Designed miniproteins, single chains, continued (5). Designs and how they scored, part 26

Each design is a single chain, and the fold is of that chain. pLDDT is the mean over its residues in the fold that is shown.

## One batch from the design tools (miniprotein)

Design m16882
Fold by ESMFold2-Fast:
Structure m16882 (fold): chain A 78 residues (1-78)
Amino acid sequence: ARAEAVARWRAYMASVAERAAELLARAEAGDEAAREELRALLREIAARLGEELAKVYGEEVAAAVEEGALAVADAALA
């Protein structure tokens, strides 16, 4: 169960890694649309991480991790 959840999350992260890198490069170049897309992508990643962790560790741990990840993402892109 845990290994399966981790494998699914790794596959998802691999699928978005290239897009995240492209959006980050564009945002650093001053593309505000790319910055907003990157914020949205990071929020989506945090939500999916929380969802996968809830399947293994329960909602309380997942909620705390999701809240922390979203706070870091918002601070990094502020």
Scores: mean pLDDT 72

Design m16883
Fold by ESMFold2-Fast:
Structure m16883 (fold): chain A 71 residues (1-71)
Amino acid sequence: MEELRRVAREAARRAAEEALAQPGATRTQVYLEALQAAIAALLDHKQRPLTEEDLRLAEEAAEEAVRELEE
């Protein structure tokens, strides 16, 4: 579980940083890019369909990435 959280957080943070670098990026756009990246990273890591638990981890990772960049 910790490994999956790390994978999701790393992907979400990287995507959020890239999205934030775009001119005119909104907070919602940054969140959605982070969420999409976290989901994709979990799919690649597990090489299996995601569970509801995995989707929750992706949502948490995206929220954390946005929050950290607000600081």
Scores: mean pLDDT 79

Design m16884
Fold by ESMFold2-Fast:
Order: structure tokens, then sequence, then C-alpha cells
Structure m16884 (fold): chain A 62 residues (1-62)
């Protein structure tokens, strides 16, 4: 769970959004993590600006 969430947060920081979101989703496929997916979604929605902070918060929830 934490690893997937961390990947989501990393995507937000890199401005990749999509790459990190897909990584979080892929990781969840082997071990479901709402926090990981939420982190990736935050990265997509807010982009680089607020996404990194939001994804990190949600990553902590995972």
Amino acid sequence: PQEAADKGAEAARLGAGDHGYQAAVEFSKSGPSGGGIAGGMAAREYGNTEAAKLASQWAGDA
C-alpha cells in the first residue's frame, strides 16, 4: 500500500501524473491500496501544483 501511494506522490512531483497514476493502479492490482490510487488520482486532478501535497497526504493514509 505505501509503495503504491509513494509512486502516486512521485508522479505529482515529477509532473508526470499519468505515469505515477498508472504505476499506483498497477501496484494495486497485486495488492489493493485505496491510498495509492487516491494519490495517483490527486496527481492527475491538480497536476504539479497541489497534486504533490495532496498525493503525499493520501499516501500517508495508505
Scores: mean pLDDT 51

Design m16885
Fold by ESMFold2-Fast:
Structure m16885 (fold): chain A 62 residues (1-62)
Amino acid sequence: PEVRFASPGDEASEEGRKNAEAAIEILKQLLAGDPEAEERAVATLGEVQAQQILDGVRRLRS
């Protein structure tokens, strides 16, 4: 941000909260069997985080 004042910290970051919400929505879509949810996970969260969510879904289904 262009604000002169220092950031309150990464933990309080709006982006961090939005990423968490996006991860939850993608998890719900994967559990519902949406075939495009995997591509959305990679595009939104990145490959590493997408793999972690996919592994979680596989464990829940097994």
Scores: mean pLDDT 69

Design m16886
Fold by ESMFold2-Fast:
Structure m16886 (fold): chain A 63 residues (1-63)
Amino acid sequence: SKQLSVGEAIDLLQGLLPESKREEIGQLPNQEERAKAIQQFVRSLGGLISLADAQIVAKQLFP
């Protein structure tokens, strides 16, 4: 699995994350759970992202 940077993960999510999945992640109770969901999505596509980087992605893409 390829380790992704924050920028690579943002590009991946903006290009490939289905709108229904984005809505699911947006409805999660906190940024920690959103970061974990981002990690799971990245892993489903054969990539890896650290929890710390996934938290940065969550802050940039979700309120």
Scores: mean pLDDT 85

Design m16887
Fold by ESMFold2-Fast:
Structure m16887 (fold): chain A 98 residues (1-98)
Amino acid sequence: SAILEIPDDIAKEAGEVALKLLDALLEKGVPVPRAVGYALRVMGTIMEVAAKQGPEAARQMIDYAKKKIEDVKKAPSVEKALEIVDEMIKKMQEEAKK
């Protein structure tokens, strides 16, 4: 289940997804330290899945994160945006442990 190398395109997309989440959370009024913390957890979890489960599993997680970021952008309040991101992170971390 270990990968010797993470593809550069997966690493790049993980970073891009993390930045998109950061921007979405900041636009909703989430404090910078908390928004950065969520973005780093998303990136780290995608990279962990890529290393342990392969690039295809990482790409599925990237697609899931992209969909949830759109939900964050459409959230009517900061409280709802935080609920969506907390549930997203929890699900991603649970998947990474498989």
Scores: mean pLDDT 85

Design m16888
Fold by ESMFold2-Fast:
Structure m16888 (fold): chain A 78 residues (1-78)
Amino acid sequence: TEELLRRAEELERRAEEHLREMEEHLRRSDELVRRAEEGGDRRELLLEAASEGALAVGHAAESVSDRKLAERLRREAE
């Protein structure tokens, strides 16, 4: 039971790490969009922004998955 709680806590920390990585990729995506609006090769900048956005979605999905598993383990601990 205590082992389930420890695993849940580790998954919760991983979920938080994934959220921080998601936020960083979203910030990069926003910066690339702003640069595209200022001029230059807008298509290339928007493609890079889309790539950063896709990475952010990946981290968001991993965070949700880890949080769901942690919730399940906490329920099993009772």
Scores: mean pLDDT 87

Design m16889
Fold by ESMFold2-Fast:
Structure m16889 (fold): chain A 114 residues (1-114)
Amino acid sequence: MLEELRERVLAILEELLADPRSNPFREPPDLSLNPDYLDIVPNPVSLSEIRARLEAGEIRTVEEFLELIRQLRENVEKFYSSSDGVRHLMDELFEEIERRLAPLLEEERAYLEA
């Protein structure tokens, strides 16, 4: 990932982590309270884990970052019922993230085509 794009993605992620709506997604559910979580969600991911991977340079594109956020959303959809407020919070946050990442995805595509 371009350094300038990585810094902008990290800034978006830090703003999300500061948003109270992101609280249920910052860390995976407590496995002691949810012993069947890994049976329902075989590929767990949290916003804190995504931040750590981004800071470590393990996320190589803006598209790869968005794919990790999609994985988190899918995990929420598998674990929480359709009537759960947590699922509705994820849908709202995902729409905001996708909107904010759109210009960064466009910039990255333009760079890769040049």
Scores: mean pLDDT 82

Design m16890
Fold by ESMFold2-Fast:
Structure m16890 (fold): chain A 97 residues (1-97)
Amino acid sequence: NALEEAKKAYESVQKAIEALENGDVETARKYLKEAGEEVQKAIELSTNPKAKEYFKKALEYIDEAERALLSGDVDRALEFAKKAQEYVKKAIEELEK
């Protein structure tokens, strides 16, 4: 179910954000990876074109957050993780219409 995977992704991104706010980069990387896998499953399970576009934006921001962490930029990673969370939320709201 696309909605269930999207809700899991939202929770995983939230945990990544909390880890970044605490300076726990290793835990943040783990949850960003889980969120990306969950968003990808939501894309595969969804037939809603608007929800798919929001999920694609969420994946772009998850990837940007991971790249920021590879370059040691925790503040930038936090910004991108928050944007990813917003797009996952928009996709959930679209699926709940």
Scores: mean pLDDT 90

Design m16891
Fold by ESMFold2-Fast:
Structure m16891 (fold): chain A 68 residues (1-68)
Amino acid sequence: MEEEINKLLEEAREAVKNKDFEKFLEIAKQIDRFLKEKKASGRLKAKAYEELSKLQEEADKIREELKE
C-alpha cells in the first residue's frame, strides 16, 4: 500500500516535470481513489495529500508561466 502510493507520487512528480498536467490530474485522482478504496491510514493519507498539494502548487506556477 505505501509502496504503491510512493510509486504514484513519483509518477505525479515526473508528470509535473514534463509539464503534462493532464497526466498529473489523472494520477492525483488515482491516488485519492486508492487511499479511499484501500482504507489507508491517516498518516499515509496526510503524507500523500501534502505531497500532492506541493506538486499542485508547482504545477500552477509552471502553468501560469506557459499561459499567454
Scores: mean pLDDT 78

Design m16892
Fold by ESMFold2-Fast:
Structure m16892 (fold): chain A 80 residues (1-80)
Amino acid sequence: SERQKLLIEELDLRIKRLEEAAKKYKIPEEEFKKLMEEIRELVEKYKEALLADDWASAEEYLAKLRELEEKAQKLIEEKQ
């Protein structure tokens, strides 16, 4: 559905912004790489759940994504 596509596009944009901010603030490569790998894996699971109309799993993956995004944002803020 168009709603699912927009949710996926918005998530991809948010992840791109985190990567750009990490590059700008010189976050430690090892820690950042691991965190972004986990985020990307959850993004794919979230997309699969949305396409399957498995909203329960999508909600669970989204909650985990938000937690990891908050960790990434905190690392960025600590360099400001």
Scores: mean pLDDT 77

Design m16893
Fold by ESMFold2-Fast:
Structure m16893 (fold): chain A 100 residues (1-100)
Amino acid sequence: SVEEIEEKSKQLQELMMKFFQAIQEKDIDAAVQTAQEILKLLESIPGVSQDDIDVIRQIMDDAIDAVRAGDWKQAILYFTVLSLELTGVIEQARLIEKKK
């Protein structure tokens, strides 16, 4: 349902805040854990494709790798790209669900 997507979108926003905090604190273990939680949540959202999940996984992995490398500018850039991609993925899922 659209209501299910809206509820999960709010959970996703909370996880995104936790992921950003982990990036800022340079907490690799917390960032990896939160990334896994984001991916599991996305898998549970109706209308989110495996291709979209794979793109999001790649961006999160790139952000975490930038943190490991000490490249904070690149880490923030990847987080920005992640936020935009997630916005698009959720909007597409909402449009797909509305067509049912």
Scores: mean pLDDT 87

Design m16894
Fold by ESMFold2-Fast:
Parts: sequence; structure tokens; C-alpha cells
Structure m16894 (fold): chain A 84 residues (1-84)
Amino acid sequence: DVDKEIEEFLKLTKLNLSKEEVLEKLKKIEKILEEAAEEYKKEHDESGPEAMKKVLELAYEKLDPELKELLEKLLEAAKKIMAE
């Protein structure tokens, strides 16, 4: 349930954002990831973890500062969950 995952991340990151604002920002991040993946696929025949890392790096460069902040906070929350 994406809704519950967003609520959990909001609690962990202490983001002062509504659930709807988070969903809209996540949709923008998803679109940028899809665009980065399509650009990478046109230039490279690679797949797997290394390709995914390069696509994420390309997507990160395309993000505006607000989306970068959200992504960094989501990654921080994910690291806290994984460390437990």
C-alpha cells in the first residue's frame, strides 16, 4: 500500500508535506526516471545493477532542488529501515 509507505517515510523524515504533495512529487521523479532510462537505453545495451545505477545518476542530475531534497530524504529513510 503506497499510501502507508508514504506515511511511514513522512514520519521517518519529518517532512512538512501533505500526502498529496508527496505523491505529486513522486510522480515527477518517476517521469524523470523513465526519461533517463529511455536516454540510457538508446546509447547503451547494458542491463542490471550497473545500468540502474547510471540511470539513477542521470535522473538525479535532471531533478530540480525540491525533488532532489525529497529523494535524498527518502533514501535516508530507506537506509534507516535497512540498518534495523
Scores: mean pLDDT 69

Design m16895
Fold by ESMFold2-Fast:
Structure m16895 (fold): chain A 70 residues (1-70)
Amino acid sequence: SPVDKFFKGIKNSSDMSTIMTLMKEVSKSPKVSKKTQKNLKKAIKKYKQGDYVGFSKYMDKAVNGIRKQM
């Protein structure tokens, strides 16, 4: 889907500030499940806390959630 292609695109960006902004916008999208929105918001919070392991974990859950909706 266009949302999945867009989300995969942001994961390949080297600019983390841009990635964080795009993730925040996707987390508000009605085209992704509430569970996926919560996982994206958790990932953003973990990144801001410097918890990169937690960031990776919640990003994986969000991506898996998007794939299951396709």
Scores: mean pLDDT 71

Design m16896
Fold by ESMFold2-Fast:
Structure m16896 (fold): chain A 82 residues (1-82)
Amino acid sequence: SILEENEKLLSPKAEELARKAIEALKKGDLDLARAYLEGVISLMKQGATLSRELAEEILELAKESGDEILIKLAEEILELLK
């Protein structure tokens, strides 16, 4: 199935970008964090999946940053979870 193939191929890349977003958030690089989160969302819309634990960590860090755009992107990631 094309969906199963996309999940298998794109999910590791989405996880890598999510971990980079977490590192950027922890460093306070909000512009870089935004770019990585937009990348994660793009891959998830193509069939990538992400662990709920990783998505929840992103939301927690986005809320700690106080950046409304980052919070919205993190909430969209949680909405895209299967």
Scores: mean pLDDT 86

Design m16897
Fold by ESMFold2-Fast:
Structure m16897 (fold): chain A 80 residues (1-80)
Amino acid sequence: SAEDEAVIREVARRLGLPEEAVELTLGVIRGETEVTPENAGAVERILVGSVALGLPLSPESRARLEAALRQLRADHPLVR
């Protein structure tokens, strides 16, 4: 949603993350991009940052990001 996009962009701005991290996170929420060991750190920083900064993502978007990160950890047990 436009509200979730605004939250992700604000989190990225406050954490000094590049536009690529925003587009990656939005792509994961939309089901257009897979979380990989190489990109998981950026997604996790945005998810954790949204909670730490009190900028709540919608429950649906949060659940999608959490599910994608959980699936990556299940597929790659050493990435924890």
Scores: mean pLDDT 79

Design m16898
Fold by ESMFold2-Fast:
Structure m16898 (fold): chain A 65 residues (1-65)
Amino acid sequence: MLGKKAAMLTGARLRSKTPEQKAAVALLMKEMDQLSDADVEALVDTIVDTDASLAQIKALIDKYK
């Protein structure tokens, strides 16, 4: 549900350390209505745990939706 996704993305934003990670979380927030809760969680983990570029996150969003 939207409220669950919003809470997850707020947590991701607080855990983001670089401007790139913050931009990736903002992009994910824009597209979150097209993604399942599990897909949002997987993408958040990718942003926080890896050095994935914004372009890589865009490609993953397209794959998961």
Scores: mean pLDDT 75

Design m16899
Fold by ESMFold2-Fast:
Structure m16899 (fold): chain A 87 residues (1-87)
Amino acid sequence: SEEEKKKLLEEFEKFEKETLEKLEKLKKETKDEKKIKAIEEFIEGFKYNSEGAKKFIENAKNAEEAKEILEKYKKTVEEDLEQLLKL
C-alpha cells in the first residue's frame, strides 16, 4: 500500500542519515590521508547509490518489492562499510 511504501521511505531516510553520520565521524577520527580519500569516495558513491535506491523504492510495484529493495540495499551498504572500517 502507499502507507507501507511511505514507512519504508522513512526507514530508508533514517538509514541514509545514520550511515552518513557514521561516515562523517569516521572521517573526523581518521589521520591517514589515503583512508580519508577512501571515506570521501565512499560518501560520494553512497549518496549517488542512495538516490537510485530511493527511486527504486518509490517506483516499486508493491510494498513487498519496496521492502526487498530496501533490505538488499542496507545489507550491501553495511557489508561495504565493514570493509571500509578494516582499511
Scores: mean pLDDT 87

Design m16900
Fold by ESMFold2-Fast:
Structure m16900 (fold): chain A 57 residues (1-57)
Amino acid sequence: VQAEVDHIVAGLAGLAPAEQIARLDEAIAWIAASTHLSPEERAALIAALEAVKAAIE
């Protein structure tokens, strides 16, 4: 979970805040739709990415 969050956050490093938010929204939507992750992993990843988004907003 943490490694995935760190990877996504690193990918935001050069982007404007509006684009960072858009990328986080896309990542959250993709994770929510993923059947490959456990429900616990999905919930943890979404919560972590929403916290990152809140810090940018």
Scores: mean pLDDT 75

Design m16901
Fold by ESMFold2-Fast:
Structure m16901 (fold): chain A 100 residues (1-100)
Amino acid sequence: MEKARELIREAARLLAEGAPADQLVETMKRLIDEVESLGELREAFLLFVRAVDQGLLTKEQAIELAKRLIEAAQRFKDVDPEGAEQLIEGAKELIKKLEE
């Protein structure tokens, strides 16, 4: 919990500062790996969507993070299948948009 919360704050700060994409990507990857709840993963997904919408990530970086978010959401299917599936579909839609 603590580690994911610290990474959420760090990712939000990097987003606000317009930090280099590589720093944001590494922080987001670490955050996705450290999430312990679907709620924390939803916060990570919202930060990711904002980064994509602001044009802070390359297409390749955005697709990589979206795939990691899908894999992480799979871990929560037994606990919250509806919430996990919503996040998976959101990430898939974003990959589709990026591949166009």
Scores: mean pLDDT 84

Design m16902
Fold by ESMFold2-Fast:
Structure m16902 (fold): chain A 92 residues (1-92)
Amino acid sequence: MDSMIQDAIDRIVDHVRSQLDTLPFVSDQQKQDIIDTYRRMIRSRINSTVNNPQDIQDFQNDQIQDIDNWMDVTQQRIQQDQQRQQQRQQQQ
C-alpha cells in the first residue's frame, strides 16, 4: 500500500508542479515551497483516510480537482494584479 500511496502523492504533486509552471512571476523557491506544503498536507490526509486501492484513486481524483479549482482562482488574482500594474504605468 505504501508504494501506491507514494505513487498517488507523486502524481498529485506533478499535477501541482505542472499548474504552477503556467503561472508567471512565481520563483522556483516559491514553487518548491508550495509543492512541499501540498505534499506534506496530502501525505497527512491520505495516510489517515485511505484503507484500500480504490480510496487512493478517489482521493487522487478529488485532490486534482481541488488543485484545478485553486489554480483558476490564483490565475484570476494574478491577472487582476497585472492589470492594475499596467494601468499605473499608463497613467505616467
Scores: mean pLDDT 74

Design m16903
Fold by ESMFold2-Fast:
Structure m16903 (fold): chain A 106 residues (1-106)
Amino acid sequence: SLAELLERLRELIREAERAIKAGDVEEAIRLLERALALIGEAVELMVAQGLPLDLEALARLVAELRNLVAAAEDAYAAGDLETAKAHLRRALETARRLLELLEAAA
């Protein structure tokens, strides 16, 4: 159900925050990639149900989240943990904004 997807997304965002605080960059990246997948599933379900989504705002925030996660992966691969963590903090903020947008339309 949509409610179960949004609950799982909320849990993944909380886990990502804990991983970032623990310095577990690899885990934070995996959790935010899973959050992106659940956001996609929620959007498809909500569009199919005719729910009032701001599709332009959603598309921009999804692109921003993908770019920030990719930038974090690149920084991590280069051994720049501080830059990776900075990108992940911004990715977490973007994921929270996406969750708020989805919850407002649900």
Scores: mean pLDDT 90

Design m16904
Fold by ESMFold2-Fast:
Structure m16904 (fold): chain A 84 residues (1-84)
Amino acid sequence: MKPVQIAAGGVIAAVGGASGAELLYKSDPSRAKEGAEMARTGAETAKENLEKLREMGGEEEDIERVEKAYKYAKEVAEKLEKEL
């Protein structure tokens, strides 16, 4: 698999998980726990892909994109976890 595909996968998992979590919480605040788990799963997937990308010698720009997406998902998870 090409490094750019690993980077894209990490970004999609993190942004998708975090965005989905925020939308879920906005539509039904009682589901904050489910949202937090969704965002946390996205963050962990992005972290795993970030580690793989570094091992493969991926481009610095791709590494930075995945790292930014991971931080976003982690922040959303932490925010929703405070609502529990």
Scores: mean pLDDT 82

Design m16905
Fold by ESMFold2-Fast:
Order: sequence, then C-alpha cells, then structure tokens
Structure m16905 (fold): chain A 55 residues (1-55)
Amino acid sequence: SKEELERELAVLYEMLKKDPNDQVTLDQLEELINNNNVSKETKEKFEKLKKEIEE
C-alpha cells in the first residue's frame, strides 16, 4: 500500500541521514523509488538528499 511504502521510505531516509555512508540503506532507497510509483517530489527529495550527504 502507499502508506506502507511511505513508512518504509521515511525510515530509510532517517537511517541514511544519520549514517550517510550506509550503502545498503542507500541501495534499498534507490530500489524502492525505482520499482514503485513514487511522486516526482519524492524522487527530487531523494536526489537532493543524495547530493547533500554522499561522501
């Protein structure tokens, strides 16, 4: 469901923000976003997050 996807994405976003070097969490976020009908806003938010915390 959309609510389940939203909760999973929110948890993964928080995990990645706390540990930006967590490649497993990053890969899981990318897989969920690419394999699900997420909004353009959600995709843009993820791309912004990646640019800010990827090092």
Scores: mean pLDDT 73

Design m16906
Fold by ESMFold2-Fast:
Structure m16906 (fold): chain A 79 residues (1-79)
Amino acid sequence: AMPMPADPEARALVAEAAEAEEAGDFERALELLLRAYRLELEADPESAEAWYHLAGALDQQGRTEEAKEYREKAVELKA
């Protein structure tokens, strides 16, 4: 299973993103996921998983250069 955010507020945003996706509002779902993983990073900036998930959300929004930088940060934190 994909790792879920540990932060309760971030988890609520992920649940809202799932509801938006079920409704066919994929743009809203991506924005909610971006917010969720940003909150997780504010709580734990050393969470490699949070950086990686934020990069995935950015990539889905077409922000590929920012996504690359965030993936590199995740790799650094794992080393």
Scores: mean pLDDT 74

Design m16907
Fold by ESMFold2-Fast:
Structure m16907 (fold): chain A 98 residues (1-98)
Amino acid sequence: SEEKKKVLETFKLIDEANNASLEELEEVVNKLVEFSKQASEELRFMLVMTLLALAERAKEAGDYELADKILKIVKELIPQLSEEDKKIVEKRIEMLTS
């Protein structure tokens, strides 16, 4: 089914993100953002959490410009999340920017 296909593609993108090299991070971020626009609320939350993990990796690598770019993208996606998921994402952003 189309729904099952979207779930599988989401897991594939998350796996690609987790295995991406630093050189590939920006490309993977763009893929995650594009896919999030057509994702269900639950899948969108997983994609946003994956973006935050990539922001942390960029920051740890000293790429503050990329980390800030990813955090800006995440903040633009927050209005599309449930109230519960927004609180989780906002706490994670605070931890990354502290």
Scores: mean pLDDT 84

Design m16908
Fold by ESMFold2-Fast:
Structure m16908 (fold): chain A 79 residues (1-79)
Amino acid sequence: AELQAQVEAAVRELAAQTGRPVVDTGFIDPALAVEIAAQLGADVLTVSADEEKANERYEAVKPLAEEAGLRVHRKVIKL
Protein backbone atom coordinates (compact mmCIF):
# COMPACT_ATOMS: atom_id res chain seq x y z
CA ALA A 1 0.00 0.00 0.00
CA GLU A 2 2.62 2.59 1.03
CA LEU A 3 4.93 1.52 -1.80
CA GLN A 4 2.09 1.79 -4.32
CA ALA A 5 1.26 5.29 -3.02
CA GLN A 6 4.87 6.37 -3.53
CA VAL A 7 4.93 5.02 -7.09
CA GLU A 8 1.63 6.76 -7.86
CA ALA A 9 2.99 10.06 -6.55
CA ALA A 10 6.16 9.65 -8.64
CA VAL A 11 4.14 8.91 -11.80
CA ARG A 12 1.94 11.95 -11.27
CA GLU A 13 4.97 14.16 -10.64
CA LEU A 14 6.70 12.94 -13.81
CA ALA A 15 3.54 13.60 -15.82
CA ALA A 16 3.44 17.17 -14.49
CA GLN A 17 7.10 17.75 -15.36
CA THR A 18 7.07 16.21 -18.87
CA GLY A 19 3.50 17.12 -19.86
CA ARG A 20 2.93 13.47 -20.79
CA PRO A 21 1.60 10.81 -18.41
CA VAL A 22 3.92 7.86 -17.79
CA VAL A 23 2.37 4.73 -16.28
CA ASP A 24 3.99 1.34 -15.76
CA THR A 25 1.94 -1.38 -14.06
CA GLY A 26 5.07 -3.34 -13.13
CA PHE A 27 5.17 -1.75 -9.66
CA ILE A 28 1.56 -0.77 -8.87
CA ASP A 29 -1.92 -2.25 -8.80
CA PRO A 30 -3.33 -2.51 -12.36
CA ALA A 31 -6.69 -0.92 -11.46
CA LEU A 32 -4.93 1.99 -9.75
CA ALA A 33 -2.58 2.44 -12.72
CA VAL A 34 -5.56 2.65 -15.09
CA GLU A 35 -7.28 5.25 -12.89
CA ILE A 36 -4.13 7.39 -12.71
CA ALA A 37 -3.52 7.16 -16.46
CA ALA A 38 -7.14 8.03 -17.26
CA GLN A 39 -7.14 10.99 -14.86
CA LEU A 40 -3.90 12.32 -16.38
CA GLY A 41 -5.13 11.85 -19.95
CA ALA A 42 -2.68 9.11 -20.88
CA ASP A 43 -3.21 7.05 -24.03
CA VAL A 44 -1.08 4.00 -23.26
CA LEU A 45 -0.22 1.81 -20.29
CA THR A 46 2.90 -0.36 -20.28
CA VAL A 47 2.96 -3.67 -18.41
CA SER A 48 6.54 -4.66 -17.56
CA ALA A 49 7.36 -7.94 -15.81
CA ASP A 50 8.64 -11.45 -16.42
CA GLU A 51 6.68 -13.54 -18.95
CA GLU A 52 4.21 -15.07 -16.50
CA LYS A 53 3.49 -11.92 -14.49
CA ALA A 54 3.36 -9.69 -17.56
CA ASN A 55 0.65 -11.86 -19.09
CA GLU A 56 -1.38 -11.97 -15.87
CA ARG A 57 -1.16 -8.19 -15.42
CA TYR A 58 -1.97 -7.57 -19.07
CA GLU A 59 -5.17 -9.63 -18.79
CA ALA A 60 -6.12 -7.88 -15.52
CA VAL A 61 -5.48 -4.39 -16.93
CA LYS A 62 -7.01 -4.83 -20.40
CA PRO A 63 -10.75 -4.67 -19.51
CA LEU A 64 -10.20 -1.72 -17.12
CA ALA A 65 -8.08 0.14 -19.68
CA GLU A 66 -10.63 -0.46 -22.45
CA GLU A 67 -13.35 1.09 -20.27
CA ALA A 68 -11.14 4.14 -19.69
CA GLY A 69 -10.23 4.45 -23.39
CA LEU A 70 -6.60 3.42 -22.89
CA ARG A 71 -4.38 1.08 -24.88
CA VAL A 72 -2.20 -1.54 -23.17
CA HIS A 73 1.30 -2.59 -24.22
CA ARG A 74 2.94 -5.71 -22.83
CA LYS A 75 6.72 -5.73 -22.31
CA VAL A 76 8.31 -8.98 -21.14
CA ILE A 77 11.66 -8.68 -19.37
CA LYS A 78 13.90 -11.70 -18.94
CA LEU A 79 15.62 -11.95 -15.56
Scores: mean pLDDT 61

Design m16909
Fold by ESMFold2-Fast:
Structure m16909 (fold): chain A 93 residues (1-93)
Amino acid sequence: MLSIEELNQLLRPNPALQAFLRSQGETRETLTLSQILSLMARYLVDEGLLDPEDPTLVDVSASPLHDILGVDSLDLRDQKGLYDLIMRNATVV
């Protein structure tokens, strides 16, 4: 599980991730990791991308997240993998 310090880490998303976050209604240039993950989770639910038989495994191959994160799927149980993906697409403030 991610620590409270990791979740509260203030990040500046790269331009592609920033554009995605703006499409979700976020106008800030800097966000905590927790805020980025919450916006991504809301997007996955709203777009119906959750597998009803395994809601922890998400196919993003047809979504903007494929191009932004460079992955075909997300494992929502792999918190370290999610952390690493976001950190590759953001700069620590």
Scores: mean pLDDT 79

Design m16910
Fold by ESMFold2-Fast:
Structure m16910 (fold): chain A 77 residues (1-77)
Amino acid sequence: MEEYELDPETLERLEELGRRYEAGEASDAEVLRALIEAETIARGKEAVQAEAKKNLEAAEKLGADKEVIDVLKEAAA
């Protein structure tokens, strides 16, 4: 099994964002962007782009918020 390794700085940033999300201070788009950045570091840009394209198609068909769609478009480019 392949294990994802994040640098300490990225991990601390995600922990802080998680706390803010629980407090209602972070948007779904902000959390999604941070997760995409972490996945890009762990898995590489090519794998994340492929996954973002699939998620973008699903999000557009389901009528997801524009902010979420915009984040997925950036990741898919």
Scores: mean pLDDT 74

Design m16911
Fold by ESMFold2-Fast:
Structure m16911 (fold): chain A 67 residues (1-67)
Amino acid sequence: MDEVMAAIQEASKAAQAGDYERAAQILLDALRRHPDSVVLRHALREFALRLEEEGHTELAARLRAAA
């Protein structure tokens, strides 16, 4: 649980700094370690929607495929 929440927070900080690739990588790596995490899948889908709205369509598609 704590690792999942820590990953979401770190990804949020990276996204706030404009490092969307790093934010995506943090969430994807966390999902690989916790593949059954409903919380991580939800976070990935929400982040993908946000990325798509900002024009990062390829990165958004990669996150949707993983979730």
Scores: mean pLDDT 82

Design m16912
Fold by ESMFold2-Fast:
Structure m16912 (fold): chain A 75 residues (1-75)
Amino acid sequence: SLDELAALGGARGGAGAAAGNAKLRGDPSSGYAEGEFDGGKVKGKVVGNTATGVGEYKDAKGEYTADANELIAKF
């Protein structure tokens, strides 16, 4: 679920994502997810059990990928 992906994303943080003030929202049926955290933003799509998108943290820009089958999230 997106709630599980939000928790996983916060825990996995990656290069400057996560973490104390992350808020992800969305609905798998809508196919959209977005979030904000201290110093950055994430926006993306949800298709089935996979969430992908783009992230921005301070002066850095990266890609966000989470796969529920592998339970991994990277930034």
Scores: mean pLDDT 49

Design m16913
Fold by ESMFold2-Fast:
Structure m16913 (fold): chain A 61 residues (1-61)
Amino acid sequence: SMEEKRKELEQKVKELLERILNSTDPAEIAALQAELDKLPLTGSPEVMDLLRKAREKLAAQ
């Protein structure tokens, strides 16, 4: 069940990253980033791709 636990965690991270990508409220984005900081963000190529996109959005302002 380590695989199942990994998938659940990855899904939660994806949901947070998608929320960041869809939000335009700086306060909401900051709160979502704080939640994301509590989670491991390494190992998954898809998570890393979404993280890159979220960072690009934040840099574009």
Scores: mean pLDDT 74

Design m16914
Fold by ESMFold2-Fast:
Structure m16914 (fold): chain A 67 residues (1-67)
Amino acid sequence: SVDAVLADIEKGLKYLGIEKTAEVYETLAKTLRQGAKTLEEQGGSKDSVDMLLKLADELKKKAEELK
């Protein structure tokens, strides 16, 4: 699920010692949104593209909550 992947990303940030700031979440959201566009252009599955876009939206929401 998107929530499970988000939790794993947050664990990864903690493991790497990266502070969970609005800027970090915005950067991750932008990166995943760009990745989703690239995947769509390369003929990736709709389910995979949709999953990346949903994850990007959740990360953007996290960033907005920290502002």
Scores: mean pLDDT 83

Design m16915
Fold by ESMFold2-Fast:
Structure m16915 (fold): chain A 95 residues (1-95)
Amino acid sequence: MERQLEAEVHLALGLIYLTLGKLDEQKGDYESAAESYRKAIEHFQRAVELGHPEALPALAEAYRNLAEVYRKMGNTEEAERWEKKADELEAQAAA
């Protein structure tokens, strides 16, 4: 009951940060985009933990967007780590 409301708030905050990250990425501000995507990931992870697995597709998108931003910043190792997390999450969701 209270957990459901908390999960919905985290899902909403995650979507806000995901949108902010996309806007920063569009402006070429990759550092700010990465920070926003990391905050989106934290909120989506909390939503899933609180019983909202519907946040999983948004979490995967945030992982892939963070990976792309790290790649644009020249951090290929970090990009590959986040892309792997997205792949693992999508594989679990398909089972």
Scores: mean pLDDT 85

Design m16916
Fold by ESMFold2-Fast:
Structure m16916 (fold): chain A 67 residues (1-67)
Amino acid sequence: SARLAELEAEVARLIEAQDAEAMEALVEELRERREAEPEEAELLLEAVRRVHDRLDAAQRERLAAFA
């Protein structure tokens, strides 16, 4: 879906930029959306999973630090 592709690009950009504040905000947004908009939260989770699977070991470790 177009929305999933947009979310994948956004998550990948944040990881490349190493923007810890933006990553923290993304995690918080995901938590809030899971409660209010489960379908949107599921798309965001799927985007994170897809980007995570494409990361090298160091990038995966960095992403895990925000969980």
Scores: mean pLDDT 69

